# Designed miniproteins, single chains: the designs that were tried, part 69

Each design is a single chain, and the fold is of that chain. pLDDT is the mean over its residues in the fold that is shown.

## One batch from the design tools (miniprotein)

Design m2387
Fold by ESMFold2-Fast:
Structure m2387 (fold): chain A 96 residues (1-96)
Amino acid sequence: HMDGYKIKLPEEAKALLKEVGINRDEVTLTELGLAVIDYVEKHLKKIVDENGNTLYDAKDTPLGKLLGKDRIPFDELLEAFINALKKQGAEIVEKP
C-alpha cells in the first residue's frame, strides 16, 4: 500500500486532473484515486457489463490516450492510471 507516498504528476496528467480541481505537482494516492473517479464521472461514459461490472468508455478521450486503453474496469482504474503515470516518468515520492 502507498498511503504515505505522494505521486509527482507529469504535465499531461496535471492538465487532465486540473478539470477536477488538482492544481498541484504532487498528490497523495487517495487524492489521485478520488480525482480520477471524479474525472471519469464527468467525462467518460459508464458501461455496465452482463455481470454488473462497471467499465468506463475511454476510447478517443485524453484519459484513454494516456492509459492506452479503450475501456477501463472501475476496479482497475487507479492501477491503470498509476502504471500510465510511471511510463510517463512520474515518480512516487515519500511523504515528507
Scores: mean pLDDT 73

Design m2388
Fold by ESMFold2-Fast:
Structure m2388 (fold): chain A 82 residues (1-82)
Amino acid sequence: SLKEAIERAIEEVEAELEKKKVVGKEPADEELIKHYETQIKLIKNVEEVEELKERILSLIKEGRLTEAKEILKLLKERLKEL
């Protein structure tokens, strides 16, 4: 289900964030966060959740931890709407 896919994506993103060192220095890319907020609001199926999850995991791998944390918060907000 869509709800289960989002719950799993949240769990996997949180696990990857826990493995990374806190950076806390670079300013957040607000335009990137806004783009992901729009994508999250438009999600309608499991395949779109999986694609979004992979993109967020790539951001974490690139060291964009602040953006990934904000996007994770947006995913949790979306989950509450389901």
Scores: mean pLDDT 79

Design m2389
Fold by ESMFold2-Fast:
Structure m2389 (fold): chain A 70 residues (1-70)
Amino acid sequence: DVEKKIKDLLLKANKEIAERAGLPAQTEAKDVKEAFDNLEKTGNQDPKVATETVAKIVGRVLRIIGDSLE
């Protein structure tokens, strides 16, 4: 039961992360890795943009988890 709730929250967070990163809703592990590789490449050219993108994604995920846990 607890594991199922955690899994559902992670799937919800993954969907939000995918939408923020410009990935399709049905995201596989390889797509996530490619998005991180692109973030690393962007960070090498403009670290500020990479940092802001990561902060925005993390903030959204934390809000979703917080709202779900009350």
Scores: mean pLDDT 57

Design m2390
Fold by ESMFold2-Fast:
Structure m2390 (fold): chain A 82 residues (1-82)
Amino acid sequence: STKVKISDEVKQLIETFTGEKISSDVLSLEEALEKVKKMLSKLVSEELADKIVDILKKLLEEKKTLDLDIIEEAVNKVLKEM
């Protein structure tokens, strides 16, 4: 199972939008994607959230770090395809 390091900034965003506190600095890829999907589903449509998470999965398998820059990269890639 691929493990992903999560930044403090992303932990704060997830807590702010979902009320869910992340105490670990490392999550499984599946857990990281689920947390981000829950957060994005509060901000955007389910269809858009799913597209962002699909791109983010590919990026996280390679970079293995979930920070604001990688989320921004995933969002920008989805917006360019629209």
Scores: mean pLDDT 85

Design m2391
Fold by ESMFold2-Fast:
Structure m2391 (fold): chain A 96 residues (1-96)
Amino acid sequence: MMSPMSLSDEELEFLKKAILKNGLPEPKTVQEAVEQVVKLLLEQMKKRGIDVTEPVSGEQLLELLRETFGEVSDEELEVLLTILGGAMAEEAARLS
């Protein structure tokens, strides 16, 4: 896929640190970093019994992100929420 999510160097560095903190291998590309974060978030949602086809509150999503990644800035939370939203939409489309 030749249209990876457009991330700043700071956002990409944050994603790499988040991936490594969760015991995943260091991503070699922006797309690989996004895919690893997506996979991690979907796994955590399944462990919590969150159904991606049903409405999910913003509070549930924020709690998920904080428990998965720990202390993050508001800017880092916005990046993670954007990735999570895209992942949920893609997963819901696969179930149709």
Scores: mean pLDDT 73

Design m2392
Fold by ESMFold2-Fast:
Structure m2392 (fold): chain A 98 residues (1-98)
Amino acid sequence: SMREEIEKQKEELKEKLKKLKEEEKEEIKKKSEEIAKEYRKNRAEAEAAIAAAPAEERRRGALILEALAEIAEEELGTKELAEVLRELAKLMREAAAK
């Protein structure tokens, strides 16, 4: 299933991240903060793009973003990015329900 595929990819990514050097993890954290800031500046554009996407893509996107939010919080410690990813996942789910 789609959930099982995403879960497997999440586990593989977590394993790869654990093998990274501390300097590499710190670089990813900095880039993650930049991505979160860029999203906040362009939130309306992101919301419009999500609303225009097919329902099936929104459902898959929500699952992927939830998995990435867990990785961002647990493996990278980037809580701000995790919050942004969860907001996007919620928006995708709400758009799919309408």
Scores: mean pLDDT 76

Design m2393
Fold by ESMFold2-Fast:
Structure m2393 (fold): chain A 69 residues (1-69)
Amino acid sequence: SEEKVEKLWKLLKENADADGMHVKKSKAIESLIEIGLSKSKAKEIVNKLVDKDGYVNIAELVEEVEKYL
């Protein structure tokens, strides 16, 4: 739903790194669980998007998760 997408954006932005565009893997997983995804599904999605430095692009994460909301 649109409301869950907006809530996810807020959670991810609150936990964003100094660049405002990336969030740590652990914070990405926690945010997905908070909006109602299972831990297993949250880990599956985040593991596909995490970079070599352990960060996830917020816009890419929201786009991928939107399919399940």
Scores: mean pLDDT 84

Design m2394
Fold by ESMFold2-Fast:
Structure m2394 (fold): chain A 80 residues (1-80)
Amino acid sequence: MDLKEMINELLDLIEKLSGKKIEKKEDVEENLRILVEELYKLSPEQADEVTLKILELMSVNPEFREKLEKVVEEIDEKRI
């Protein structure tokens, strides 16, 4: 599934940049939540690299964009 593969690629990139192992789940929405939470833990330079890849994927998959925006809103509400 393209959406699951996109999220897995982003998680792999975060692992490579952070040096931290991330356990991937079978549920796409759970992996997307993990992606956003791990993105917030990165340095600004690492976050910029991941964000550029996210923007690239959002341009080719509208469903990825919509699901990512929803998860970001849910996490931001939790932080407030």
Scores: mean pLDDT 76

Design m2395
Fold by ESMFold2-Fast:
Structure m2395 (fold): chain A 89 residues (1-89)
Amino acid sequence: MEIEKYLAVMIEARKGRLPKRLGLAALAKIAAKVLKVPVEEVAELMHKEIGWPIPTEEDFEEAERLAEEAWESLSEEEKEIVRKIVEEL
């Protein structure tokens, strides 16, 4: 359920309901979990290759804290899409 909740943070950030920095932190967390590499390594690669700002430790902590609320804020349709994505991982 960790990946599902971070996907919810990304969706809420895309809707403008959360800061984009938290969406980037959530994306780095998902990529780290899927690729089985440290989140710091993913964040550094995203910065070097794409030019995205490196999420701070506070950004990661805030994304983790808000992940449950972000998940609960999704529509049932959005939750079903997220569950399907996680099943494919």
Scores: mean pLDDT 80

Design m2396
Fold by ESMFold2-Fast:
Structure m2396 (fold): chain A 111 residues (1-111)
Amino acid sequence: SKIEELIKKLLDESLPAEERAEAAIELGELATPENAEKIVPALVKALLDKSPVVRRAAAKALATIAVTGGKESVELAIPGLEEIVKDDSADPEARELAKLLLEFIEKVVGE
């Protein structure tokens, strides 16, 4: 399916950062409650990508899902985001993005 192809592109470090970032944004736009269990964990992994462009695209996609995909969909990101925040070996920008996403999700889901 298109979703499975986009997840493969997102996580394929041999592809240009621009192509991976584009896949992240498209996955955020295609997310529904039915496919969120596949899309959301992949986007959380992409927050650890070496490219800041890909990390920011993944964060934007997760923020989009928080607004449009419903509470249950975005809550699938919480365990992975908490792990990134606690991982001192992770990129500092990745940890900052994960922290900001947790704060944003709490605000959106709490409404």
Scores: mean pLDDT 86

Design m2397
Fold by ESMFold2-Fast:
Structure m2397 (fold): chain A 85 residues (1-85)
Amino acid sequence: MEKQLELEIERSFLRIQLELAIKLLEKGDIEEAVELLRKAKERAEASDLPEKEAVVEALEKAIEAAEKGDIEEAIEYAEKAREAV
């Protein structure tokens, strides 16, 4: 039971970080958004989440798109990462 609670806490934290990162991307605060996306990726990689590979892949693409200035694509991949959690 406690292990399931830990996974749910991790998912909730990732969803909150991703929602905030998406809002920052929409606002044009790209540097802050990229920092949050990197933190979310590090957290997902360190987690025991079964879906972590899909989340990490989507976050990697979101970070790459944001760094290239492809903000709409960055938002799309960040939303995909959030949906994968």
Scores: mean pLDDT 85

Design m2398
Fold by ESMFold2-Fast:
Structure m2398 (fold): chain A 106 residues (1-106)
Amino acid sequence: AMEAARALERLLEAVGRGDPKAQDAVIKIANSLAEKAESLLTPEQAEQVRKLADKMIEAAKRGDAEKTAEYLAELLSLVARHLTPEQQQALFDHFEAEVVKAAAEL
């Protein structure tokens, strides 16, 4: 959705400025995505998702908006490869809701 895309842009811009609220929001989003994906994936795939989520969290903590976005894209791509279209839709709906909620708190 266009609303979620704009929310993500605002969140990443705030991360790049070192905004603690944006950093905390990205950490929450990364963990939420990993937890949702882990429930749907094999143990090996879930471990790969967790490692990407951790890298995204580290990038956000240092204010690296570009690397945060890169790891997010890799994470979403990884889960999409292994999920059914129905599971992908549920995961993306969950992600969009968390991003919009986080941006509203900025």
Scores: mean pLDDT 83

Design m2399
Fold by ESMFold2-Fast:
Structure m2399 (fold): chain A 73 residues (1-73)
Amino acid sequence: SDEEIEEAAEELSKILREPKSTVRELLKAMPEEELEKLLEALRNGDLKTAVKIYIDFEIDRGIELIKRGVEKV
């Protein structure tokens, strides 16, 4: 839910020291399956897995957008 995304954005923003708004937008852009895996990792206290999923998505999305001539990550 949007509330779970807000809570995840708050936690990840503190860990990664990124603006909460940036983290929230990236989480919203994430495929539902990947987002659910990240949220499950956070619920289980597996911060390493949650951070890894987030960073992997951020990198993959950045590469894909550059290939398409669009620079928004």
Scores: mean pLDDT 79

Design m2400
Fold by ESMFold2-Fast:
Structure m2400 (fold): chain A 84 residues (1-84)
Amino acid sequence: MAEARLRVPATPEEIDAAAEAIQKGGRAKVTVDAPGLTPEEAKRLAANFAEGAASQAGIPARVVDYKGTGNAEGGRGEAVVEAV
């Protein structure tokens, strides 16, 4: 199955590639890795971008994995979106 990896901040081209992977029955993994974001904030941001990619794909999709790791100076968030 097709899988795209998207890191935030992302370009429109990267978002389009993630949307194409979802639309082909695959998935996209969104990673936020930024200084100054807490793990909770990074997780929420990853989820928001994952939902954006699903919306761009124009098909039903679900977020299946949410994770926040790291510390307050450098939180990391991950979210995975799959076609339903």
Scores: mean pLDDT 73

Design m2401
Fold by ESMFold2-Fast:
Structure m2401 (fold): chain A 74 residues (1-74)
Amino acid sequence: SQQIAQLISLLQKGDEQGISALCQVLANPSAEHDVALTVFLRSLPEEQRNLLLQKVYSVCGEAAANRLLVLLSR
């Protein structure tokens, strides 16, 4: 979807709006968004994935961070 494509673009730029948009997507799971996010997350080096996880925890809270970890385990 256009929403997930814009979110991924913002995350690639390191834009804090991308983190806020990611919080909303993680709170409202969909199979299409889960697939797109999993592909994007697996494309990142481990260090960048860990930094993103820390930012999600700090901005979005523990539940969102745990959801992100579930996507990474697939």
Scores: mean pLDDT 79

Design m2402
Fold by ESMFold2-Fast:
Structure m2402 (fold): chain A 78 residues (1-78)
Amino acid sequence: SLGELQAEARAGLDRLTPEQRAKVITEALKKAGFEGEAVVDPETGRVVLKNLKLPDDLTPEEAARRIAEAMVEVLKEL
């Protein structure tokens, strides 16, 4: 299910440093065909999304599934 896939992705990200999370999120966005990147804010140390744009032809549910699948795939390659 989408919820299970999202839970797996979140669990994987929670084990990573902010820099590793930013890298994984950026690669997942590219794999999903989305525009944007994740970076670590040098002043706060938090991961932030920059210039995020979803394809106009996707429903919110389809977009959520695509990014969650891409996250899980990238995490397995670590």
Scores: mean pLDDT 82

Design m2403
Fold by ESMFold2-Fast:
Structure m2403 (fold): chain A 87 residues (1-87)
Amino acid sequence: EVEKLRLDFDFDVGVVELYAAVLGLPEETRERILKRIDELKKKFDQAVKESLEKAQKTYEEGHKEIQRIVDELRRLAAEEERLKAMS
């Protein structure tokens, strides 16, 4: 169901946006990550217009990319904390 895929995708996006906001990332880093999310949103919207099968595949690819973004955000947070501890 397209509606469920939309809700799942919106949840994944919300998680990234929450992490980006809470972690207080540099403006350039935040813009880069949000641009990647915007590109994923556009791809998902296009896939939904084409077929449920394409929407599912695009969601799966987007979910993996969002997982990578979340991992990157966690790494950046840990690195900033480490640098503050050293300085």
Scores: mean pLDDT 77

Design m2404
Fold by ESMFold2-Fast:
Structure m2404 (fold): chain A 82 residues (1-82)
Amino acid sequence: SLKDILLLQGLYYDALGRKYFKEGNYEQAVSYYELAAKYFSEALGEKHPLVARAYRNMSEAYRKLGKTEKADELEQKAKELE
């Protein structure tokens, strides 16, 4: 189904985000976690634990980049999506 395709694409981008995060490429990690959040939101709805997880992962990556204000904003957004 379309939902299953979108979910699989979200999981693929989530895996890429984790890969780049482990490599220390936090800017690429943010980009892929953002794509994961978009696809999870389309597949599962905006208020879903997988969407919240993607925003928490983006927050961690922004914190590694020293962008603490963006990280705090994304943590708050993740709480609102759960």
Scores: mean pLDDT 90

Design m2405
Fold by ESMFold2-Fast:
Structure m2405 (fold): chain A 91 residues (1-91)
Amino acid sequence: SALSDEEIEKIKEEEVEELLKYVEENNEEIIEEVRKALAESSSWSPAMREYLETVLRAAELVPEDPEKAKELFREALERLYELQKELAAAR
């Protein structure tokens, strides 16, 4: 039932591309939503805040440097997957 490493890598690449397209199409809305989430996130974990701060930086870079934005989105998603794996392993 676990995904193979090849399937995980393909999903990661597809998610980065989908996220980039979504942010390109909804750039101002996404920036506003993430800023609002960060402002309301006083009870959130430091790891989740760091993830959102990375997403915000990536979204802000999309109109100026989409290649750099893509790398930040990849970093954010890899960090999220690592956190998910650690949570699963701890149970």
Scores: mean pLDDT 73

Design m2406
Fold by ESMFold2-Fast:
Structure m2406 (fold): chain A 72 residues (1-72)
Amino acid sequence: DAFDRAIELARAGKPPEEIARLLVEYGRQRGVADAGETYANVVLQKAKEGASREELIATVERARALFDQLAA
């Protein structure tokens, strides 16, 4: 799953910018580009505030739930 990939990047400690790019791409692919951009910005903002990997993973999980709801 595309979101599992974003979670893997977060667990691996990859730059939050890479996670953000995936969320933008996934939102576009599912026809929810605005939601993708919104959650990409949330990931970047949380990272600037010193968020943990666990917090970034939780943010990706929230994006998954919202994308599933909006794309249904």
Scores: mean pLDDT 80

Design m2407
Fold by ESMFold2-Fast:
Structure m2407 (fold): chain A 103 residues (1-103)
Amino acid sequence: SLAKGFEASAKAQGISLLELVREEIEAAVENAERAAEAEKEGDLSKAAALASAAAITAISVAQALAENPELREELKELLLEAAKRARELGVDAAARALEKAAE
């Protein structure tokens, strides 16, 4: 389970699961921004790799929040803002995963 991986990672880092999930939401947006920048520079291979990384991170967040629904309420606004940003950047797979995480 990706949620068990998140719990183990948070414990190893000495941070809360809430803080780790927040950091992963921010990482998904950062990868989406880097993907959009790479596309503008004409590096389509780099853009695809970064867009894929953003989507995988967003899917992991959605799975973690499905197993920890109490954290979803705390993070809902951040998730919806992140999803909107990912969509504006053209990284639709990441946007869809973040929107689903907020449900």
Scores: mean pLDDT 84

Design m2408
Fold by ESMFold2-Fast:
Structure m2408 (fold): chain A 71 residues (1-71)
Amino acid sequence: SMEEIEKLIEEALKKLEEKKDLPVEELGRYGQELMRELAERLKKKGFSEEEIKKALERFQNRALQIYLESL
């Protein structure tokens, strides 16, 4: 469901925010790891490639704000 996808995105973003005091290069690497984990979890739950793509785009857009605050 959309609610399940949103919850997983929020959990990943919370993990990223907890690390926001890291240098932006390290924070960016961690964000990429979180994206890979999110994609794998969504695939295992049977979400479509299109739904996964949109979820990753939402994560990236929100994560970008966290990266900018770390500059």
Scores: mean pLDDT 85

Design m2409
Fold by ESMFold2-Fast:
Structure m2409 (fold): chain A 94 residues (1-94)
Amino acid sequence: MSPLERLFRMALSRDPRRDGRVSLDELVDTVFATIDTDGDGVISRAEFVRFLTTVFGLSEEEAEAIFREIDTNGDGVISREELRAYIARRFGLS
């Protein structure tokens, strides 16, 4: 199981009151609300790397690799739409 699959499983398991069914949008909102520490509506590379290294114990190199997989336009931030598209494509949620 990839570190990214583990990240999303852990994000999902933070809401034990769900019947194991979360919408793609709820999952994106949960991840975004957890990582977007300055509330600017995007996730910077620094915020994402810090979150993964601090919360999930990933290396900086692993966290940066995951960031590059999501940041498809290479602008150095993850938008809500990029994260949504990535999750939908990789996990088949919608």
Scores: mean pLDDT 67

Design m2410
Fold by ESMFold2-Fast:
Structure m2410 (fold): chain A 75 residues (1-75)
Amino acid sequence: SEAVEELEKLGYPRDLAEAIVRAAKNIGLEKYAVEATKLLDEGYTAEQIAEKLGISLEDARKVLHAIRAARAATA
Protein backbone atom coordinates (compact mmCIF):
# COMPACT_ATOMS: atom_id res chain seq x y z
CA SER A 1 0.00 0.00 0.00
CA GLU A 2 1.01 3.66 -0.37
CA ALA A 3 1.27 4.07 3.42
CA VAL A 4 3.59 1.04 3.71
CA GLU A 5 5.79 2.46 0.91
CA GLU A 6 5.94 5.89 2.63
CA LEU A 7 7.03 4.30 5.93
CA GLU A 8 9.73 2.29 4.09
CA LYS A 9 10.98 5.55 2.49
CA LEU A 10 11.25 7.01 6.02
CA GLY A 11 13.59 4.12 6.96
CA TYR A 12 11.18 1.69 8.68
CA PRO A 13 11.58 -2.05 7.91
CA ARG A 14 8.83 -3.51 5.69
CA ASP A 15 7.51 -5.91 8.37
CA LEU A 16 7.14 -3.03 10.87
CA ALA A 17 5.61 -0.73 8.22
CA GLU A 18 3.02 -3.41 7.31
CA ALA A 19 2.25 -4.06 11.01
CA ILE A 20 1.76 -0.32 11.74
CA VAL A 21 -0.55 0.21 8.74
CA ARG A 22 -2.58 -2.94 9.56
CA ALA A 23 -2.97 -1.92 13.23
CA ALA A 24 -4.09 1.60 12.24
CA LYS A 25 -6.57 0.19 9.65
CA ASN A 26 -8.12 -2.03 12.36
CA ILE A 27 -9.10 1.13 14.30
CA GLY A 28 -10.10 3.24 11.24
CA LEU A 29 -7.13 5.61 11.60
CA GLU A 30 -4.98 4.31 8.69
CA LYS A 31 -4.80 7.76 7.02
CA TYR A 32 -2.83 9.03 10.06
CA ALA A 33 -0.48 6.02 10.35
CA VAL A 34 2.51 7.50 8.46
CA GLU A 35 2.41 11.03 9.94
CA ALA A 36 1.67 9.80 13.50
CA THR A 37 4.65 7.38 13.32
CA LYS A 38 6.93 10.21 12.11
CA LEU A 39 5.73 12.63 14.83
CA LEU A 40 6.07 9.98 17.56
CA ASP A 41 9.71 9.35 16.54
CA GLU A 42 10.33 13.14 16.52
CA GLY A 43 9.37 13.14 20.24
CA TYR A 44 5.93 14.77 20.08
CA THR A 45 3.38 14.00 22.80
CA ALA A 46 -0.10 12.55 22.14
CA GLU A 47 -1.60 16.02 22.76
CA GLN A 48 0.78 17.67 20.24
CA ILE A 49 0.15 14.92 17.67
CA ALA A 50 -3.64 15.37 18.08
CA GLU A 51 -3.24 19.12 17.39
CA LYS A 52 -0.90 18.60 14.40
CA LEU A 53 -3.16 15.95 12.78
CA GLY A 54 -6.43 17.76 13.63
CA ILE A 55 -7.85 14.75 15.49
CA SER A 56 -9.13 14.14 19.02
CA LEU A 57 -6.69 13.31 21.83
CA GLU A 58 -8.54 9.96 22.18
CA ASP A 59 -7.86 9.11 18.50
CA ALA A 60 -4.22 10.26 18.81
CA ARG A 61 -3.78 7.94 21.82
CA LYS A 62 -5.41 5.05 19.90
CA VAL A 63 -3.12 5.42 16.85
CA LEU A 64 -0.01 5.78 19.06
CA HIS A 65 -1.01 2.65 21.00
CA ALA A 66 -1.42 0.80 17.65
CA ILE A 67 2.07 1.96 16.52
CA ARG A 68 3.68 0.89 19.82
CA ALA A 69 1.90 -2.50 19.73
CA ALA A 70 3.11 -3.07 16.13
CA ARG A 71 6.69 -2.24 17.17
CA ALA A 72 6.51 -4.68 20.10
CA ALA A 73 5.11 -7.43 17.82
CA THR A 74 7.89 -7.01 15.19
CA ALA A 75 10.87 -6.62 17.55
Scores: mean pLDDT 87

Design m2411
Fold by ESMFold2-Fast:
Structure m2411 (fold): chain A 89 residues (1-89)
Amino acid sequence: KPLKVPLLKNATLEEFIQKLKEMVDRLIKEIEETKDPELADRAISLLKGLINFLEDEKKRATPEEQQLLDEFINYLREAIKKIEEIKKK
């Protein structure tokens, strides 16, 4: 279905990012509960791939989208650090 309002693009991106953050938080909690190093390694690989994709998308994004993407990329980098720390224990 076509979008009726072009200005919804940034709002849709924020909503999508928020949902992805919720999914990543659940994934981190699952890794903390299971302490599965294989799950942790797969998660780190997935998040690194997502960061690379977002960094490429950021090069072609509007300034507002670049800010949202930068905040999300930083969130993903912190998520990777948390998973790596869980893996050490």
Scores: mean pLDDT 77

Design m2412
Fold by ESMFold2-Fast:
Structure m2412 (fold): chain A 98 residues (1-98)
Amino acid sequence: SSEEIKKLILLQFRTLVNGGAVTLIEHMIKNKGGDPEQLRKEAESVIKSSQENLEEAKKLYEKLKDKDPKLAEEAEKIAKKNQEILERAKKLLEEIEK
């Protein structure tokens, strides 16, 4: 139980960092700032990290859904947010490559 809470806290932090990163990449593309190769690498990093976060959040949901439904709901919210970040990062990668 305490271990699952620690994992949720860590996932929340990683999700917040990835959300900030994708927002900054969007801002840099809009303002035509930054090196396109570096922006591409950062977008790819966010994609990989968000996929890993999504997998861990889904695994936590499965472990918690019968034991602690309230905590499972938090894992589901993290999964949904990482799915949104993943979609945004993939769209940015496509835009950078054009």
Scores: mean pLDDT 88

Design m2413
Fold by ESMFold2-Fast:
Structure m2413 (fold): chain A 85 residues (1-85)
Amino acid sequence: SRYEALARVLKRFLEKHKVKGILSDEEYEEFRRLAREDPAVRELAGLSKGAFSVLLNLIRKYLGDPEKASVEELAEALRRIERGE
C-alpha cells in the first residue's frame, strides 16, 4: 500500500540520517531521492523542506523515536497522521 511504501522510504532515510534537530538541505535531498525511487510515493518528492520537517515531527509525536521503529509501526503512524489522530 502507499503507507507501507512511504514507511519503507522513511525507514531507509532514518537509518542513514538520525535527524535530531533542524532538517539539513542534504537530508532533504536524500529523502527526495529515495521518494523518487518508488512510483507509489514518487509524488512526495515534491514536498517542500518545511512540509517534510512537519511530517517528521508528527511521526516523532506518535513514535517518539522513529529511527528505531519498524516499517509496520511507521505505516501505522502515517495512517494516524492522515486521520488527524
Scores: mean pLDDT 74

Design m2414
Fold by ESMFold2-Fast:
Structure m2414 (fold): chain A 68 residues (1-68)
Amino acid sequence: MSKEELLEELEKYVEEVKKKLPPSMQRVLDHELKEFKEKAKTLSLEELKKEVERFKQNVDAMLELAEK
Protein backbone atom coordinates (compact mmCIF):
# COMPACT_ATOMS: atom_id res chain seq x y z
CA MET A 1 0.00 0.00 0.00
CA SER A 2 1.35 3.43 -0.99
CA LYS A 3 1.15 6.68 1.00
CA GLU A 4 -1.41 7.96 -1.52
CA GLU A 5 -3.58 4.85 -0.98
CA LEU A 6 -3.42 5.25 2.83
CA LEU A 7 -4.45 8.91 2.59
CA GLU A 8 -7.27 8.09 0.13
CA GLU A 9 -8.62 5.34 2.43
CA LEU A 10 -8.45 7.72 5.42
CA GLU A 11 -10.25 10.43 3.41
CA LYS A 12 -13.03 7.95 2.47
CA TYR A 13 -13.33 6.85 6.11
CA VAL A 14 -13.57 10.49 7.27
CA GLU A 15 -16.20 11.25 4.59
CA GLU A 16 -18.41 8.36 5.84
CA VAL A 17 -18.05 9.38 9.51
CA LYS A 18 -18.66 13.05 8.65
CA LYS A 19 -22.17 12.17 7.38
CA LYS A 20 -23.08 11.11 10.97
CA LEU A 21 -21.68 14.24 12.67
CA PRO A 22 -23.26 17.67 13.31
CA PRO A 23 -22.01 20.53 11.05
CA SER A 24 -19.74 21.99 13.76
CA MET A 25 -17.88 18.67 14.18
CA GLN A 26 -17.78 18.20 10.38
CA ARG A 27 -15.88 21.53 10.09
CA VAL A 28 -13.42 20.50 12.83
CA LEU A 29 -12.84 17.13 11.14
CA ASP A 30 -12.31 18.78 7.71
CA HIS A 31 -9.72 21.13 9.24
CA GLU A 32 -7.91 18.29 11.08
CA LEU A 33 -7.85 16.14 7.92
CA LYS A 34 -6.33 19.04 5.93
CA GLU A 35 -3.62 19.54 8.59
CA PHE A 36 -2.97 15.78 8.70
CA LYS A 37 -2.56 15.53 4.90
CA GLU A 38 0.06 18.32 4.95
CA LYS A 39 1.96 16.62 7.82
CA ALA A 40 1.69 13.24 6.04
CA LYS A 41 3.83 14.53 3.14
CA THR A 42 6.86 14.57 5.50
CA LEU A 43 6.31 11.07 6.98
CA SER A 44 7.64 7.65 5.94
CA LEU A 45 5.12 4.94 4.97
CA GLU A 46 5.48 3.20 8.36
CA GLU A 47 5.13 6.48 10.30
CA LEU A 48 2.08 7.38 8.17
CA LYS A 49 0.44 4.00 8.96
CA LYS A 50 0.80 4.69 12.71
CA GLU A 51 -0.47 8.29 12.39
CA VAL A 52 -3.47 7.14 10.28
CA GLU A 53 -4.43 4.62 13.00
CA ARG A 54 -4.22 7.36 15.68
CA PHE A 55 -6.31 9.70 13.52
CA LYS A 56 -8.96 6.99 12.99
CA GLN A 57 -9.12 6.33 16.75
CA ASN A 58 -9.69 10.06 17.40
CA VAL A 59 -12.41 10.15 14.71
CA ASP A 60 -14.06 7.02 16.21
CA ALA A 61 -14.13 8.79 19.61
CA MET A 62 -15.84 11.82 18.01
CA LEU A 63 -18.42 9.54 16.36
CA GLU A 64 -19.13 7.74 19.66
CA LEU A 65 -19.72 11.08 21.42
CA ALA A 66 -22.00 12.28 18.57
CA GLU A 67 -24.11 9.07 18.83
CA LYS A 68 -24.78 9.63 22.55
Scores: mean pLDDT 80

Design m2415
Fold by ESMFold2-Fast:
Structure m2415 (fold): chain A 92 residues (1-92)
Amino acid sequence: HMKDLTLEEKVKLLLELAQKDKSGKIPSFGEILRRLAEMLGLPDKSGGLTDEFLEAVKKSPLADLFDLNGSGEITPEDLKALREALEKLKKK
């Protein structure tokens, strides 16, 4: 079950969904959000953390991946945790 994945596993799956080419370079947090917004068919593809983006994610199969702490809700704090985990993966 996606909700039972670790934080690192959820971040890796989000990276796989956001990357069209696995060239070994990890995209920025904003680039990941932009690609996910495009994938979700959102009109605002700026890569910003908008209420519209969060609501679209909640209604999508991606909801469990963005609920990083397993609280049952997607908050801006979950997205900050995602950004921090992404930076950790860049450093290995």
Scores: mean pLDDT 66

Design m2416
Fold by ESMFold2-Fast:
Structure m2416 (fold): chain A 99 residues (1-99)
Amino acid sequence: LSEEEIKEIALAIVEITAGVNKIYLLKRGVDPAAIERALDKIYEAGRLVVEKGDLEKANQLIDEAAKILRDAGADPEVVDEVKTQIKKALETAYKLVKE
């Protein structure tokens, strides 16, 4: 696999995890507009990890996404679960790009 192909796979891991969590949040009755705003930050975080290796700034964007969901009235346990899954996907993407 080329470096470019590895980056595409790494980004796909983040995007698939984000998509699964979008479905989960919708099923839990979270506002679709809030979900889309949170996803925008998650996709930006994925790009930062894959293109720049900036895991610290990516994690800050995930904390901002979590705040958007909480401010929209999402259950704190649901938000924490989503945050944990997305941060794990970002760490996996980071390791793939570094290897």
Scores: mean pLDDT 89

Design m2417
Fold by ESMFold2-Fast:
Structure m2417 (fold): chain A 68 residues (1-68)
Amino acid sequence: SEADEEALLLSEAVRAWHSTPEERARINADVKRRFGREVPSEEEFQELVRRLLTEAVDAAIERNKARV
């Protein structure tokens, strides 16, 4: 699914950011080969995390409204 692909891409991005320069280059090349896109920047990752957290909070609020 698109969500699963996004999660895999993000996990590879986090791994790349905490790797050696040599390993990071290999991860970047592999991601481009497998997904046809570049590893997300830290700024892009922070924006995505913010959006996912907002969606999760909104969903939790709606669930709570149904319970009370």
Scores: mean pLDDT 70

Design m2418
Fold by ESMFold2-Fast:
Structure m2418 (fold): chain A 80 residues (1-80)
Amino acid sequence: HMSEEELEEKVREMVKLILDQLVDAGYITKEEADELLEKMKGKSVEEIVEAFREFIRKHVPKELADKIIKSLDEFLESLK
């Protein structure tokens, strides 16, 4: 189906979209979002997802974090 490289790109695009929404909502700064995106460069899908989950749990209230993580997990399943 989708190649690993295409999957990584789609996951990075989705993560960026979520981060942009969190910046707009005031939960994180643009600088924090950009730092996470830089850390995800050259990483596997698994590493990107784990880094993102940890970042969200650290910066976002638990109820919203759980919803964001669920949405990402559902997105990942839709790509398979």
Scores: mean pLDDT 80

Design m2419
Fold by ESMFold2-Fast:
Structure m2419 (fold): chain A 61 residues (1-61)
Amino acid sequence: SPVKQLALEVTEQALREASPELQKKIEEMKKEIEESTDEEEIKRLTLEVVNLLSKEQAEQA
């Protein structure tokens, strides 16, 4: 699925930008995205990853 491929690419980018503590949580969410077959669930998980990264970056600014 193009949605799943994009979701995994976004999640991999987030892992490279995240702190070591946040990387552990994003890795678990990546596994959920890989195991999911529901495109709406994949989108929701990907948005949560982006929101977690954005929150961490805002706290460091």
Scores: mean pLDDT 83

Design m2420
Fold by ESMFold2-Fast:
Structure m2420 (fold): chain A 118 residues (1-118)
Amino acid sequence: APRVLIVDDDQEAAEALAAALRAAGYDVTVLHSAAAARALLEAGERYDAIIVDYDVPGGDGADLIAFARERLPDARIIGLTADPSKKEELLAAGADDVVLKPVPVEELVARLQALLAA
């Protein structure tokens, strides 16, 4: 199954998204900090898609997206932010899509499925 990494410090939101993605047939890893995500990527862990919240502890989401893009050039990356002004920053860092919070879990799953099908 495609492997998805979720990086979000909102445990309830991350767990809800992970449950929906697993029900859709994805293998999901949930991490709550940019530092933990960076460590897995530095260790050579590979993901088909990464979903990053801009406000994760240990740095902003844009820095993590840039690092993930360098390590995984073919991965699909979605940035999450509550701030519309951050959209261009996340796209410039290497995100394939940027989704504004709040967002229904089913919409985020549908966007990821469309991105991976392309």
Scores: mean pLDDT 84

